# Designs tried in a protein design run: designed miniproteins, single chains. Part 76

Each design is a single chain, and the fold is of that chain. pLDDT is the mean over its residues in the fold that is shown.

## One batch from the design tools (miniprotein)

Design m2648
Fold by ESMFold2-Fast:
Structure m2648 (fold): chain A 71 residues (1-71)
Amino acid sequence: SPEEFLRAAEVAARGNGMTLSEEARERLRELAERIEDPEEQHRLIGEIVREARARGRTEIEAADVERALAR
C-alpha cells in the first residue's frame, strides 16, 4: 500500500539519521500508487537515501526523490 511504502521510506531515512520532509512524503505517496513492485520500491528508497546523503541532508527533500527517479 502507499502507506506501507511511505513507512518503509521513513524507516530507511531514520536508520540513516534523516527524516522525510512533508513535500518528500507527499511525492512518495504519489509514487506508491504507480510503483507496486516491492523490489522497485526498495531500490528507489535506497537511491533516495543515497542522493540525500550525498548532499549532507538531515531531512530528505522532494528534490532528492526527483533525482533518484531520474536514474
Scores: mean pLDDT 83

Design m2649
Fold by ESMFold2-Fast:
Structure m2649 (fold): chain A 73 residues (1-73)
Amino acid sequence: SMLEERAKEAEKSAEILKKQYDDLTALAEQSELENPGAGETGRRFAEAAKKGYDKALETAKKLQSAAEAERAA
């Protein structure tokens, strides 16, 4: 169904954003260890990526629920 395809697409988007968040967090931590204070900018980017991930995950859950409801009808 169209909703199942949309849910799968949203899941993949969430995975990409999670990887971006994880990568940015790791980079910020490494920068901070090498030069104290250097991780601050990276942490801000990681926070932005986390917000994107959280929103994408919520969208995926909503679409999955809608697809399940459509299948049950």
Scores: mean pLDDT 82

Design m2650
Fold by ESMFold2-Fast:
Structure m2650 (fold): chain A 88 residues (1-88)
Amino acid sequence: SRKEKVLEAADELVKELERVIAEGQGLTPEASRLVAEAIQKLVEMGLEDAARRVLEAFERTQALGRPASPELNERVIEAAKKVLEAAE
Protein backbone atom coordinates (compact mmCIF):
# COMPACT_ATOMS: atom_id res chain seq x y z
CA SER A 1 0.00 0.00 0.00
CA ARG A 2 1.00 3.67 -0.29
CA LYS A 3 1.18 3.99 3.51
CA GLU A 4 3.43 0.91 3.80
CA LYS A 5 5.79 2.25 1.08
CA VAL A 6 5.95 5.66 2.80
CA LEU A 7 6.70 4.06 6.20
CA GLU A 8 9.43 1.85 4.67
CA ALA A 9 10.97 4.91 2.96
CA ALA A 10 10.81 6.88 6.24
CA ASP A 11 12.56 4.02 8.08
CA GLU A 12 15.32 4.07 5.44
CA LEU A 13 15.67 7.86 5.81
CA VAL A 14 16.08 7.42 9.60
CA LYS A 15 18.81 4.80 8.96
CA GLU A 16 20.73 7.15 6.63
CA LEU A 17 20.43 10.03 9.15
CA GLU A 18 21.65 7.71 11.96
CA ARG A 19 24.67 6.85 9.76
CA VAL A 20 25.45 10.57 9.35
CA ILE A 21 25.23 11.01 13.16
CA ALA A 22 27.35 7.90 13.88
CA GLU A 23 30.14 9.20 11.60
CA GLY A 24 30.13 12.69 13.18
CA GLN A 25 28.92 14.25 9.94
CA GLY A 26 26.41 16.98 9.11
CA LEU A 27 24.01 17.71 6.25
CA THR A 28 24.34 20.02 3.24
CA PRO A 29 21.64 22.69 2.75
CA GLU A 30 20.12 20.59 -0.08
CA ALA A 31 19.93 17.45 2.10
CA SER A 32 18.44 19.47 4.99
CA ARG A 33 15.78 20.98 2.71
CA LEU A 34 14.71 17.57 1.34
CA VAL A 35 14.59 16.00 4.82
CA ALA A 36 12.43 18.92 6.03
CA GLU A 37 10.10 18.42 3.02
CA ALA A 38 9.86 14.68 3.84
CA ILE A 39 8.99 15.47 7.49
CA GLN A 40 6.27 17.93 6.37
CA LYS A 41 4.80 15.32 4.00
CA LEU A 42 4.72 12.67 6.76
CA VAL A 43 2.89 15.15 9.05
CA GLU A 44 0.39 15.99 6.26
CA MET A 45 -0.29 12.25 5.85
CA GLY A 46 -0.98 11.82 9.59
CA LEU A 47 2.10 9.61 10.09
CA GLU A 48 3.07 11.29 13.37
CA ASP A 49 5.32 8.48 14.70
CA ALA A 50 7.35 8.31 11.47
CA ALA A 51 7.56 12.13 11.27
CA ARG A 52 8.81 12.28 14.88
CA ARG A 53 11.52 9.67 14.26
CA VAL A 54 12.80 11.51 11.17
CA LEU A 55 12.64 14.89 12.95
CA GLU A 56 14.56 13.61 16.01
CA ALA A 57 17.32 12.14 13.81
CA PHE A 58 17.38 15.31 11.65
CA GLU A 59 17.79 17.57 14.71
CA ARG A 60 20.78 15.49 15.85
CA THR A 61 22.54 16.15 12.49
CA GLN A 62 22.35 19.94 13.04
CA ALA A 63 25.41 20.13 15.36
CA LEU A 64 27.81 22.96 14.46
CA GLY A 65 31.29 22.30 13.04
CA ARG A 66 30.56 18.90 11.44
CA PRO A 67 31.89 18.17 7.93
CA ALA A 68 29.36 17.21 5.24
CA SER A 69 30.38 13.93 3.58
CA PRO A 70 29.26 13.97 -0.09
CA GLU A 71 28.62 10.19 -0.07
CA LEU A 72 26.50 10.24 3.11
CA ASN A 73 24.57 13.33 1.97
CA GLU A 74 23.80 11.73 -1.42
CA ARG A 75 22.31 8.73 0.43
CA VAL A 76 20.19 11.03 2.65
CA ILE A 77 18.96 12.96 -0.43
CA GLU A 78 17.99 9.69 -2.18
CA ALA A 79 16.17 8.40 0.93
CA ALA A 80 14.26 11.70 1.39
CA LYS A 81 13.25 11.66 -2.30
CA LYS A 82 11.92 8.10 -1.86
CA VAL A 83 9.64 9.34 0.95
CA LEU A 84 8.33 12.15 -1.30
CA GLU A 85 7.86 9.79 -4.30
CA ALA A 86 6.07 7.12 -2.21
CA ALA A 87 3.75 9.83 -0.79
CA GLU A 88 2.39 10.65 -4.27
Scores: mean pLDDT 87

Design m2651
Fold by ESMFold2-Fast:
Structure m2651 (fold): chain A 68 residues (1-68)
Amino acid sequence: SMDEELEKLIEELRELEAQSTDPLTRKTLQDMIDLLRKALEEKASEERKEQLLKAGKTLKDIVKQALA
């Protein structure tokens, strides 16, 4: 389900936050995690969840490349 994908993404972003030493990168990851959690807690629309899932996956890829 999309909720399971959002939960998995939150976990992956938290792992990247733990690996990141740059304050701006850590804050950006924290802000995205908060948006994803809020979408799950407030039962956001499917469209909003898809939009956030796409944005979060893009951020994940950017941060992973920066840490490699």
Scores: mean pLDDT 87

Design m2652
Fold by ESMFold2-Fast:
Structure m2652 (fold): chain A 91 residues (1-91)
Amino acid sequence: SLEAKKKRAKTLFEATIGTLEIQLAVAKRLGDEEAAKEVEKTIKEIKEIYDETVKKLEEAKTVEEVEKIYEEALEKIKEKLKELLEKLKKL
């Protein structure tokens, strides 16, 4: 259903943010202040993408529109996670 596809997109963001919050907690516990700052910045950026994506999903009236919004969101998340991984490798 249209609603189920919208929920799928939201769930992707929630799962991604949850995973990053666990990584942030680990970095803070280890005293890795540089890693903690990079993860925290990535969480903030993904939350901004989430807010924009939710707004677009609420306006979407067709399955095709939802699939396009989902694909664009997935690519943005992928790029942010890649940037984070590259930064963490340099620490």
Scores: mean pLDDT 86

Design m2653
Fold by ESMFold2-Fast:
Structure m2653 (fold): chain A 105 residues (1-105)
Amino acid sequence: MAEEHYRLALEAARAGDDVAATFGAAEAYRIRRGISDEEYEARVAAAEAEIRKVAAPELSDAEIAALATRRVEAELALEFARERGDEALLEAARRVLAAVDAELA
């Protein structure tokens, strides 16, 4: 399962689909590290709380939740890319994080 998510993440990164690459890498990392749904939801909730401190008042609760999920996925993907030494996934995850930060600026 983890290796299939990694393969799909690499294919997405090579195609320039940073979001799909980041999602696949995050899933591979969660499987490899045994990150539970409870731990993942706690990380998303923490990211949502941080985003709410800086978010523009125009952002809806759903938009804030989506940004928090993308931030957590990018952070997990970044750790996976570092462990694998995969520069393409590392750059894809960095671009997704930068895009989340830009939505908040």
Scores: mean pLDDT 82

Design m2654
Fold by ESMFold2-Fast:
Structure m2654 (fold): chain A 88 residues (1-88)
Amino acid sequence: MEAQLEQLKELAKKYLETADPEKVLKEVKEALEYVKKNKEKIAKEATDEQLENAILVAEALAEAAEAAGKPEVAKAAKELAEALREVR
């Protein structure tokens, strides 16, 4: 798990270095709204492993964004991770 999280953080860091911050923020916010609107559907259709992996990706993005000095992306990604935890 730790090694997987570190690999995801490295990938997220590289993505944030090359991506438009406004586009990243928009995409994370759209994912957050999708999760909020579709919590019951996601709870029915997603496996525990799929939810855990999605949470890890969102947490990795939040940590990478914080380290990259992108606090709005970090906040949105953290909110996405919390919304995913609330599905289960």
Scores: mean pLDDT 77

Design m2655
Fold by ESMFold2-Fast:
Structure m2655 (fold): chain A 83 residues (1-83)
Amino acid sequence: MTKEQIVEKLEKEAKEYEEQIEQIRQETEEFHDRLLEEQRREGLPEAEVRERLRRHVEEASRKIEEYRAKKEQALQEREKVLG
C-alpha cells in the first residue's frame, strides 16, 4: 500500500467517525423532540422526561467520546505517515 493510499484510508476513517458523531447528535435531537411532543400529547411527567433525556444523553455522550478518540487516533496516524 502506498503512502498516499494509507493517508486516504485514514482520512476516510476520520470522516466516517465524524459522520457517526453527527448522526448521534441528530438522533439525540430527534429523541428530545419526540419526548417533548409525547409530553404535550400524553401528559408525560416532567421528571420522567428529564430522566429519559438524561439517560439518552449519557449514552450518546459516551459513544461520541469513543468516536472522537478513534477520529483523533486516525488523524494522529495520518500525521505520522505524512511525517
Scores: mean pLDDT 85

Design m2656
Fold by ESMFold2-Fast:
Structure m2656 (fold): chain A 96 residues (1-96)
Amino acid sequence: RARELAREAAELALRAGMLAVSVGTGPELSGGIAAALQGIGGLFDAEHFPTDEGARRAANDALGGAQNALRYGRGEGVRLAQEAIRLAQEAIELAR
């Protein structure tokens, strides 16, 4: 369950980051790239480390990515980033 939520959070963080990149210039572009990379890191951890510690790492990466995407996001990207933050926080709590 924690790993499933962490993976979903990481996927949403990646999508939010990609939206910031696709529309962004300057800070939105660099912030979107950072968010996307953190989302990819979270997906990697969730896939390759099927443990509570792996889920916690994936969720923390997703949380960081989602926070970056939220800072630079517009419209739909903001919604995806907020949902990613919610799921990542739930995953962290479950992986305790």
Scores: mean pLDDT 72

Design m2657
Fold by ESMFold2-Fast:
Structure m2657 (fold): chain A 101 residues (1-101)
Amino acid sequence: NKEAQAEELRAKAIEALRAGKLSEASDYLRQLIELENLSPEEAARLTLELLIEADETSPEAAATAINYLVKKGITPPYANAPELTDEIIAAIVEAAKEVLK
């Protein structure tokens, strides 16, 4: 049940990201993060993974992009915030799009 809910939220988040519906994507991502009790760092990685998957990049390209951002210590200035707002998620998505180009 819980795993099935996570898969459904993930699919909906990807669909919303593909449609450019950041507010809807943010809501699904937040629900998924709360369901899995992810840290801000894990939440940022999940957001990047979902964006890369939405753009249909290869798994290796996705891993490279995530590792690149983590290695450079690129955390949003608000990464220490206890909650993910639409603004935080939008900024992470924007940063990921810059890397994916």
Scores: mean pLDDT 61

Design m2658
Fold by ESMFold2-Fast:
Structure m2658 (fold): chain A 73 residues (1-73)
Amino acid sequence: MNEEIVSRAAGEMLRRGDSEGAAAAFDLGVGTPKQTEEAAKLIEEQYRRHSPEDAPAAAGRAAKELYEKLKKE
């Protein structure tokens, strides 16, 4: 279920031309269960806080930030 949330959001990012956001989301979706859970929660939070028009871009930025944070740990 968390993998589906992340995968769907990555697809939307890719359709909007956010290839880096999509790549970060895909990497998080195939990571550990903990990483996928954190990514799914973060993506859902962005979609809840933003309008449908702005949410994909906000989710892409959030996914990139989470991916960079986890890679540096």
Scores: mean pLDDT 78

Design m2659
Fold by ESMFold2-Fast:
Structure m2659 (fold): chain A 91 residues (1-91)
Amino acid sequence: VQKVADDFKSKLKSLGLSVSDITDDNIDIAQDPDVQDMRKSGMSSQQIADKINKTQPGKFTGKQIRASLLLVSTSRRHGVSTRDLRDALHS
């Protein structure tokens, strides 16, 4: 899992994102079926963040949504849990 986390950190950096953009709340939002459907419908991470901010109390940036959606996608691709990947990012 550490190698997946290290490769993921490099990808985040190349996209102008950081590990600090990923919180447990952001991961929960990125795993939400409605949020996944918004991504499949072609909505940008910023558009998804704007819509969530209207329907749920909180402040989510497009960067936070993008980073968390990438974590969920990476987790699924490598067969690692989002929690294990998240924990490895802080190792």
Scores: mean pLDDT 74

Design m2660
Fold by ESMFold2-Fast:
Parts: structure tokens; sequence; C-alpha cells
Structure m2660 (fold): chain A 86 residues (1-86)
């Protein structure tokens, strides 16, 4: 099972939820969730720049879909985190 990405994103949202269930403090969980979101957005931006450089329209469409799913996931898990970053 691939628990961690090939690139250093930090912690997955599922892992953060698991830690919350295990009794991790809410302030610490929020901090980890924020870092995970920022790292994911950073990697999406890097992938987009590379796809644009290669003029790969199909890959750009897949990256945009991945960004939409990522935003929706973090909006569900921590809407206050998204509000702080906008």
Amino acid sequence: VRVFPEHPHGHTPEQLESWRAAGLPEERLRELLRKAYLEELKQIEEMRKEAEKNNDKERLERIEEHERRTRALFERLGPEILAELE
C-alpha cells in the first residue's frame, strides 16, 4: 500500500484524520493539515509548470482535476485552513 507519495508532500489527509482519532491535539492537527495542503499545492504548481513547458495539454487537464479534488478534500477536512490561506 502506498501510504506516502514519491515526493515529500508531508502527511496525507487520511493519516492526519487517523492521528486525530488517536487523540492528537487539535492545534497540532491544524498545523499539520495546513503544511500538508501547502506542500500539495506547491507540488501541483511544479507539475503544472513542467506540463506547460512541454505543451502537454492532456497532462494540464489532469493536473487541474487533481487540484480541484485536493481543494475539495481540504475544504472538507479543514475549511478554516483554506480561509486563512485565501
Scores: mean pLDDT 68

Design m2661
Fold by ESMFold2-Fast:
Structure m2661 (fold): chain A 62 residues (1-62)
Amino acid sequence: SIKDKIVDYLVSKGVPQELAEEGVDKALKSPSYAEAIPKALERVLSGKGNINDEKLLDLLVP
């Protein structure tokens, strides 16, 4: 699922899995983040991410 991809990304950045799962669940309950975060992740993972995409994903890191 898209949640699993976001969690895997955060774990790769050093976020503990349980905190990553909780943070993603809370973020995806916001309509704005639920739309923006998956798109930003797909751009970053495809090498087409910009600094704003990376900053948005970094908001999920404590």
Scores: mean pLDDT 79

Design m2662
Fold by ESMFold2-Fast:
Structure m2662 (fold): chain A 91 residues (1-91)
Amino acid sequence: SLDEILAEIAQLVKSLSEEALKLLPDALSGTLDGSKTSQKAIDELLALQGELKKLLEPYQDSPDIEELEKRVEKVILSAAKEKLEELEAAK
């Protein structure tokens, strides 16, 4: 189901390094500065992009694809924020 796919996306995001999590807003907006980003974080973000493409492939021809992409972005940003808050609290 769509809810299961969104939950899987949230878990994939929460598995990212702190550096990659902090870069997600810039990556989603297309403003990521590769010169200030480690190769490891770039590789993690590219792997996430690949998994998102696979998970959303059944919905590519959906009339609601634009709304689905907005929901996915909100799930990604929410999961990243939650995980970053957990990591900060653990310091």
Scores: mean pLDDT 82

Design m2663
Fold by ESMFold2-Fast:
Structure m2663 (fold): chain A 83 residues (1-83)
Amino acid sequence: MEVTDTDTVRWVAEQLRRIGDVLDFLFSLLKRGIVPDRATLERLFGGEAADLILKWLESRGLKPRPLTPEEQAEVDALLARLA
């Protein structure tokens, strides 16, 4: 039984690590004044989490915008590293 719990804990730890890397990237963008739009947040976090993050950003008075090609390349590079 402990083996099954260990596999679950490993899977959760991998998801938390992935979430941590994506959150660090999001905060890096925000520190540079880049507020990603819903489509970018969906690519990073998935649709449900993207909606929650977008609502939080809007509640802080931050205005989402489409990313430039250079900024999109940073997102693409992050997602490639996490794939």
Scores: mean pLDDT 77

Design m2664
Fold by ESMFold2-Fast:
Structure m2664 (fold): chain A 61 residues (1-61)
Amino acid sequence: SVPQSLLDAVGAISPEAAAELRRADRVNPAAASSAAGELVTLHPDASAAEAKAMVRRAGKG
């Protein structure tokens, strides 16, 4: 499962992205964790829409 520290970091960028991350974690935890890590590390200035889209993509794959 996605660690709480990553959920908190994603939530600081976008609360909607954090909600999508919780959903993605239930479908594919490995992809969800990777997407969260990528977002926080490589795209900390991502818009709320970009963050949500990145996390939602992980939930589909």
Scores: mean pLDDT 78

Design m2665
Fold by ESMFold2-Fast:
Structure m2665 (fold): chain A 81 residues (1-81)
Amino acid sequence: SPLEEIVQKYVERVKALAREHMPELAEQFEAALDKVMAGEPLTAEEREVMKKFVEELGEELREIQEETREEAEKVLAEEAA
């Protein structure tokens, strides 16, 4: 579905951001993000990795989240028509 494609694009953009700006933590971050997307609880170590990502890249993450929300709203509006 278009919404599934938007979610997948969001996940890939967030992972790419971690790979580009935090390469030392990117693998750990990607594993933690995959757990969040699967609804699995994070360990204390995984939560610390997520915290560092948000502290260092929070502005870039917010931009990606806002763009993703706008894309999702457009799809929902088209499906409502």
Scores: mean pLDDT 82

Design m2666
Fold by ESMFold2-Fast:
Structure m2666 (fold): chain A 86 residues (1-86)
Amino acid sequence: SEVEELLKKVMERLGEEGEPDYSTESMRFLAEEVARIIKRRKLAEKDKEEIEKEFAKVEEELKKKIEERGPELTEEELREIFEEVA
């Protein structure tokens, strides 16, 4: 639940006008996808390992896309997300 709240903060930061590239639809879509997987994992606690496996794939994709776009998100938020996802 804390991770999904962090994801929401990241999404809000993504919409910040400070950097227009931050408010991209691609990043927003990615954040929503990750948040969905996290919620699903919590709802289906019996199959955490299967969810975590897919979560790991999303994590790698998230890192790749974030790296391509650069640190559009604040470094602190990115760091916390990476820590939670990792």
Scores: mean pLDDT 50

Design m2667
Fold by ESMFold2-Fast:
Structure m2667 (fold): chain A 89 residues (1-89)
Amino acid sequence: IKETTPAALRAALNDPNVKLIIAIPPGYDDYFKEWNENGEVTHYLNIGGGIIADVLIERSPDAFVEKPSKPVYLPKSVEEAVAILKKEL
């Protein structure tokens, strides 16, 4: 899985073939879940209760986007990601 960069995210937001964005949390992997249990990447995503609201911000100076023009989701699990994808198609 490629990491989401600011450029990649903005490209996806502007690509007419992309209907929605599903962000995979860095802590999802078994290895990285152990590694960053207290350092989950909250500064990359301004999350309001599971579904990314209308703002996605990286606190890195080089990584921010304005209000997304497309739905952006942050699933808590693979099952949730699949459910979102099936719903949106």
Scores: mean pLDDT 46

Design m2668
Fold by ESMFold2-Fast:
Structure m2668 (fold): chain A 100 residues (1-100)
Amino acid sequence: MSKEEIFRKMDELIARIEKLAAQAKDPKEKDTLLEMANIIGHLRELARKLNLPNEVLKEFLEKLEEIVKSYEEGKISIEQAMEKFKQVVQEFGDKLNELL
């Protein structure tokens, strides 16, 4: 997967989460989904600035996509989705410390 394809998929995931937020009837759920979209946006910008390896970006993108898919399919709650998102962000931060 190219870097351009990874960034495109990150943008698509952000749009997908924003669509879920627009459809959410609970304000707290909507706010949580928008926070998740913002997290991906920040990771994308950080990845661009640091020119991170495609393998690292692909791994984290796939984990984030799986969390969103599980939430969309009703397999996990919004609280569980955010907890998993925070765990992935922590793993990403740990990986950045190894690369820097």
Scores: mean pLDDT 83

Design m2669
Fold by ESMFold2-Fast:
Structure m2669 (fold): chain A 83 residues (1-83)
Amino acid sequence: STTKEKKTKILLGNLLHETDHEKGVEKVYLIEIVDGEEKRTLEKVITDPKEISEEAARLSARALLEMPTVQEMDEKWRAGEKI
């Protein structure tokens, strides 16, 4: 469905991939979005570096194609940008 919120399209598919560079592992969370509220449930821990790299690249590419990060958008608004 179409909804207007501050999220990026990386959350499509209801799964969040979080890479831990210290341990070299990727954690997969199930994201349940209820009326804009996020609930994260740890589903899997991936330790295969090949799969970690592949998923990280996919997630990063999707974020780059869609829009700037929330951090960069917040910085623009803090600088007084509005229209």
Scores: mean pLDDT 56

Design m2670
Fold by ESMFold2-Fast:
Structure m2670 (fold): chain A 82 residues (1-82)
Amino acid sequence: SAEKEAALARLEALLAEIQGVVRAYLQRTHDPATAARLAAQLDAHVAQLIARARTLSLDDLRVLIAALEEVLAELKAQLASL
């Protein structure tokens, strides 16, 4: 459905923003080789989460999006505190 497609697009955009914030945090707190390795592991986990999300109902997707918005806010606060 169009609503589910929009929710999946929102989820993917939100996960991309989380990846960016985490990558910035890793670059400020770790050596370049360790930061790159951890970022690659995060990228793999995000890809798996997106694949799983495609099997979720619209209601479950909305709950997941809300939870990830809270995670993003916490990650941004952690990055800002460095």
Scores: mean pLDDT 90

Design m2671
Fold by ESMFold2-Fast:
Structure m2671 (fold): chain A 56 residues (1-56)
Amino acid sequence: SAEAVALAREAMAAARNQEELNAAGRAAHDTLVTEMGLDDEAAQAAVVRGAILAGK
């Protein structure tokens, strides 16, 4: 969803290096699964799209 992608993008936008980006992506994935009720596949798709929008 657009909301899930926006959450993941915002979480990863402050990352300064690949280690921070990976950590932020994992935290965003956990939030999407636990707080928004997304399955692992949907959460991973949102994290990947969010990272592209934040890191490019």
Scores: mean pLDDT 80

Design m2672
Fold by ESMFold2-Fast:
Structure m2672 (fold): chain A 85 residues (1-85)
Amino acid sequence: SEDEEKRQQLKDFIEKRVEEELLKAGASPEDAKKYAQEIADEFLKRMEKADELIKQGKVDEAQKLYTEAMKEIEERVKKAIEDLK
């Protein structure tokens, strides 16, 4: 489906970006890939929940969930980089 294709593209995008950032911070290729996959999977799950809320007409709740998910992902990436120092 179109939604499924968009979710896969979003997952791939997040996974690649997180992996690149962790590699630049000095993570091993193995650790960077593993952590990037974990973050991307968690973000995708939250995006699926936001999509469900939109389908229910709860646009404000979906927007809040999206904003919170983005903030938590940014904090997790920062934490991972800090832990590599």
Scores: mean pLDDT 78

Design m2673
Fold by ESMFold2-Fast:
Parts: structure tokens; C-alpha cells; sequence
Structure m2673 (fold): chain A 80 residues (1-80)
């Protein structure tokens, strides 16, 4: 997959995770915003989306959002 195709697949996975999550709305919105920014930055700079999601997770201080970012990276890697 191209970086652009990887980004589209990542967006799909992020929406699936938000829909399936039982976290408070505020945490879901925060995760969605962070993931969206990471994916868009990766596409613009031709960086690997899986790697950039993992890096974002390592830098994230909120443990619930960190877990969601790691799950997004894992699911994306599985579907590539």
C-alpha cells in the first residue's frame, strides 16, 4: 500500500475503534483528534503511518488514549 492508501485504512480503523470504545466522549474525541493529526502528518511527510502511530502512543501521557493509539497501529499493521 502507498502512504496515502495506508492513511485511508488507518482512518477507517480509527473510526472503528471510536465506535467500539466504551470510553467517555471526551477521551474518544481526544483520541480521534490526535490520531487524525498523526495520520495527516505521516501522509504529508511520506512517513510510515504504523510507526508514527506507535511514536505518538509512546509520547502520549493519557494511558487510555495511549492504548487506543497502540491498538490502531496494531490493527493497521495486521491489515497491511
Amino acid sequence: LSIKEQGKLAHEIVIELVDESKLPKEDKEKFLKIAEEVILDAIKNNKDVVEELRKAAEEEENPEIKEMLLEAAEKLEERL
Scores: mean pLDDT 85

Design m2674
Fold by ESMFold2-Fast:
Structure m2674 (fold): chain A 94 residues (1-94)
Amino acid sequence: GAQADAFVQMVVDFVQSAPVVDLSALVAMLQQFFNSDDPAVQATAQLMVQALQQVAQTRSSLSRQELLALLQQLAAQTQDPAVQRLLQRIVAAL
């Protein structure tokens, strides 16, 4: 839907905006989707924030390749097919 398309585009644009991904800034952007009317967008944003906050305990940034690997791992581990599809869309666009 339109919210899922906007979510994917905003994540892709954010990641492509700089040579490294600032974890605090990415988390702040993703938290805006916690109130999304699309439950798949809401669930995907929450899962991504949880994983990124865990990484942020030891690091302030990730390379695009490291973020891609993390998103691929989340897609492989999630039991929610709608979340898996959104993560796969982000990975394919990066």
Scores: mean pLDDT 89

Design m2675
Fold by ESMFold2-Fast:
Structure m2675 (fold): chain A 63 residues (1-63)
Amino acid sequence: MDKLKEDLEKMLKHLAKRYGLDVAIASVQTYAQGKIDLALRRGDKKEAEKIEKITKEVIEKFK
């Protein structure tokens, strides 16, 4: 979980510096939604909820 949060923060910072904050947020949300959808398709609701929570925390930190 710590690694996912760190990876999402690094991705958001990198994309924000190159493309702007709005594009960075949209890209991180799209990436996270893909991970959530895969977890839900596998029946792993707990993993999906964790990814959603971490994604929201990362985005709110940079708003």
Scores: mean pLDDT 82

Design m2676
Fold by ESMFold2-Fast:
Structure m2676 (fold): chain A 85 residues (1-85)
Amino acid sequence: MTKEEIVEEIKEIVSKLDKEKAKKAVRIALEIAVKNGVITEEVGEEILERVEKASKEGLVNAVVSIAEGLSKEALEELLKEIKKL
């Protein structure tokens, strides 16, 4: 799969989740991004604050935005984790 194909699959899965599972998907994506040095812990905390008040569409957009910044290997890890939701 290309990086773009993995991001599209992630978007499709998260779009089908309920709001609480979509929030979990954002938290997982942020944890992977921080672990891989894509964002700082401070930026991750700011995004977590926003997702508490976010619409379902906002949660999907947050996951996709984070995913686009990840390496292919980190994207495959994210896809594996969200498939468990």
Scores: mean pLDDT 84

Design m2677
Fold by ESMFold2-Fast:
Structure m2677 (fold): chain A 60 residues (1-60)
Amino acid sequence: EEAMEKRRKILTEEVLEGVRDIIRGVFYAVRKNNPTLDDEELEAEYERMVKIAEEEIKKA
């Protein structure tokens, strides 16, 4: 029972970390392929997407 709860917490944290890593990778790839894009705007969008993903995963 408690072991299952702890495992779910670890899994959620692992998923959150994985999603952050994926979103980061995608945004850095977009930036690398589009050198004219503003870094400031791209980083702001990345942070926004990560927060949305984190909230959705926590809500699920």
Scores: mean pLDDT 73

Design m2678
Fold by ESMFold2-Fast:
Structure m2678 (fold): chain A 79 residues (1-79)
Amino acid sequence: KEKLFKEISEILKKHGLDDPDLLAKIRKLLEEQGEIDEELRKKILEVVEESAKKGLSPQKILLLFDIEIGIAEIKRASS
């Protein structure tokens, strides 16, 4: 979780989106999750990088991040 948070922070910083409030919300979402597998980690990093490249707002990036978390929760409940 800490390594993933650092990777997300570096991507956001590269695009000038390293706002403390955004980073705090992302950290909270990650801490509220159980174990994060490699597939979810990869998907989160892809979503953050692509959204930042497209110039999406911090709020939109946070929403897309939250959607990926929700999908992973559904998959965990189904297994």
Scores: mean pLDDT 75

Design m2679
Fold by ESMFold2-Fast:
Structure m2679 (fold): chain A 82 residues (1-82)
Amino acid sequence: SAGFEEAEKYVEEAKAYAEEAKKVGPETALAAEISEGMALISLGVGKVAGDGEFAAKGAKKGAERAKKAAEEKDGKKALELA
């Protein structure tokens, strides 16, 4: 379904931001990894519930948070975003 395909795309985006965050520092990496985990949980819950829209919306939010974390150079502020 389109919703699950979108969710998988957002999970891949979140994963990419988590990899970039590793180059900034351990706190920023952790914040982005937490956000990636939230995207993965949203995909998993959506699949169990048969709700592709829920999966896509949750995964998108996880990807957006992972992006913000990766762009934040202050690890303490990055963790507040997770």
Scores: mean pLDDT 83

Design m2680
Fold by ESMFold2-Fast:
Structure m2680 (fold): chain A 81 residues (1-81)
Amino acid sequence: MVLTTATSIYNDTELARKIAEELAATEIKEPVVVLILDQGSTTDAVKIVVEAFKAKGAEVIVVKSWEEFEEAREKVLKEIA
């Protein structure tokens, strides 16, 4: 089963590390597509979260704007129909 979730992270490396630590301790038992909106992060925060999700077998899509977010979301939803 394909599930889609969305998160927004902006330059918060401590939050990103906390998410990564919790993901490392969590088992993902079904296929997940994660859509992340990155609105100009200049730190490793988004990269930390992306790598953590990928390490758990999730597919990760990173978009840079709300327009790209809506386009990516629509495309994923059409593919699971």
Scores: mean pLDDT 69

Design m2681
Fold by ESMFold2-Fast:
Structure m2681 (fold): chain A 78 residues (1-78)
Amino acid sequence: MKKVILEAKVPKELAEKLEALYVQNSPEDEEEIEVEKSELEDGYWLLKGEAYIKSDDATLLAEVDGKKYPVAAYAKPV
């Protein structure tokens, strides 16, 4: 499992998918995930915090409206 720093200003749908991917891939009861999610007036959301991905593969893709977004573009390895 790989620890990452999540820091991204993204559309709401992408923000929800990114949050779900990082929360879903956290180990149960092993470590707390602290991800802050702030709504912006232009329909964008700011995501910031520490998270975990289940694999060392930072090429995870989030799909919104048929477009694929590399998760590695929105998270920095620790």
Scores: mean pLDDT 63

Design m2682
Fold by ESMFold2-Fast:
Structure m2682 (fold): chain A 79 residues (1-79)
Amino acid sequence: SAYEKTKEYLEKALAALDAGDLDGAAEYLRKAYQAASTGETKGTLRGALDLVETRTPEGAAAARAMVEAALKGLEAVEG
């Protein structure tokens, strides 16, 4: 399902961010964006991807918070 695929990619993006792997985080956020079915999720993930692509510690921290919040609310939006 869109929910299960988006969740899988967001969990991988979060793990990449926690490891300091910005390239891996960007790849998984792009995959999550393509898997997501709602405009709300897609909008949030585009914002998170833009923050990761700044390649700054501040951008990575903001993206991590955004991904974590998206994961917490994902079932209500995509499930």
Scores: mean pLDDT 86

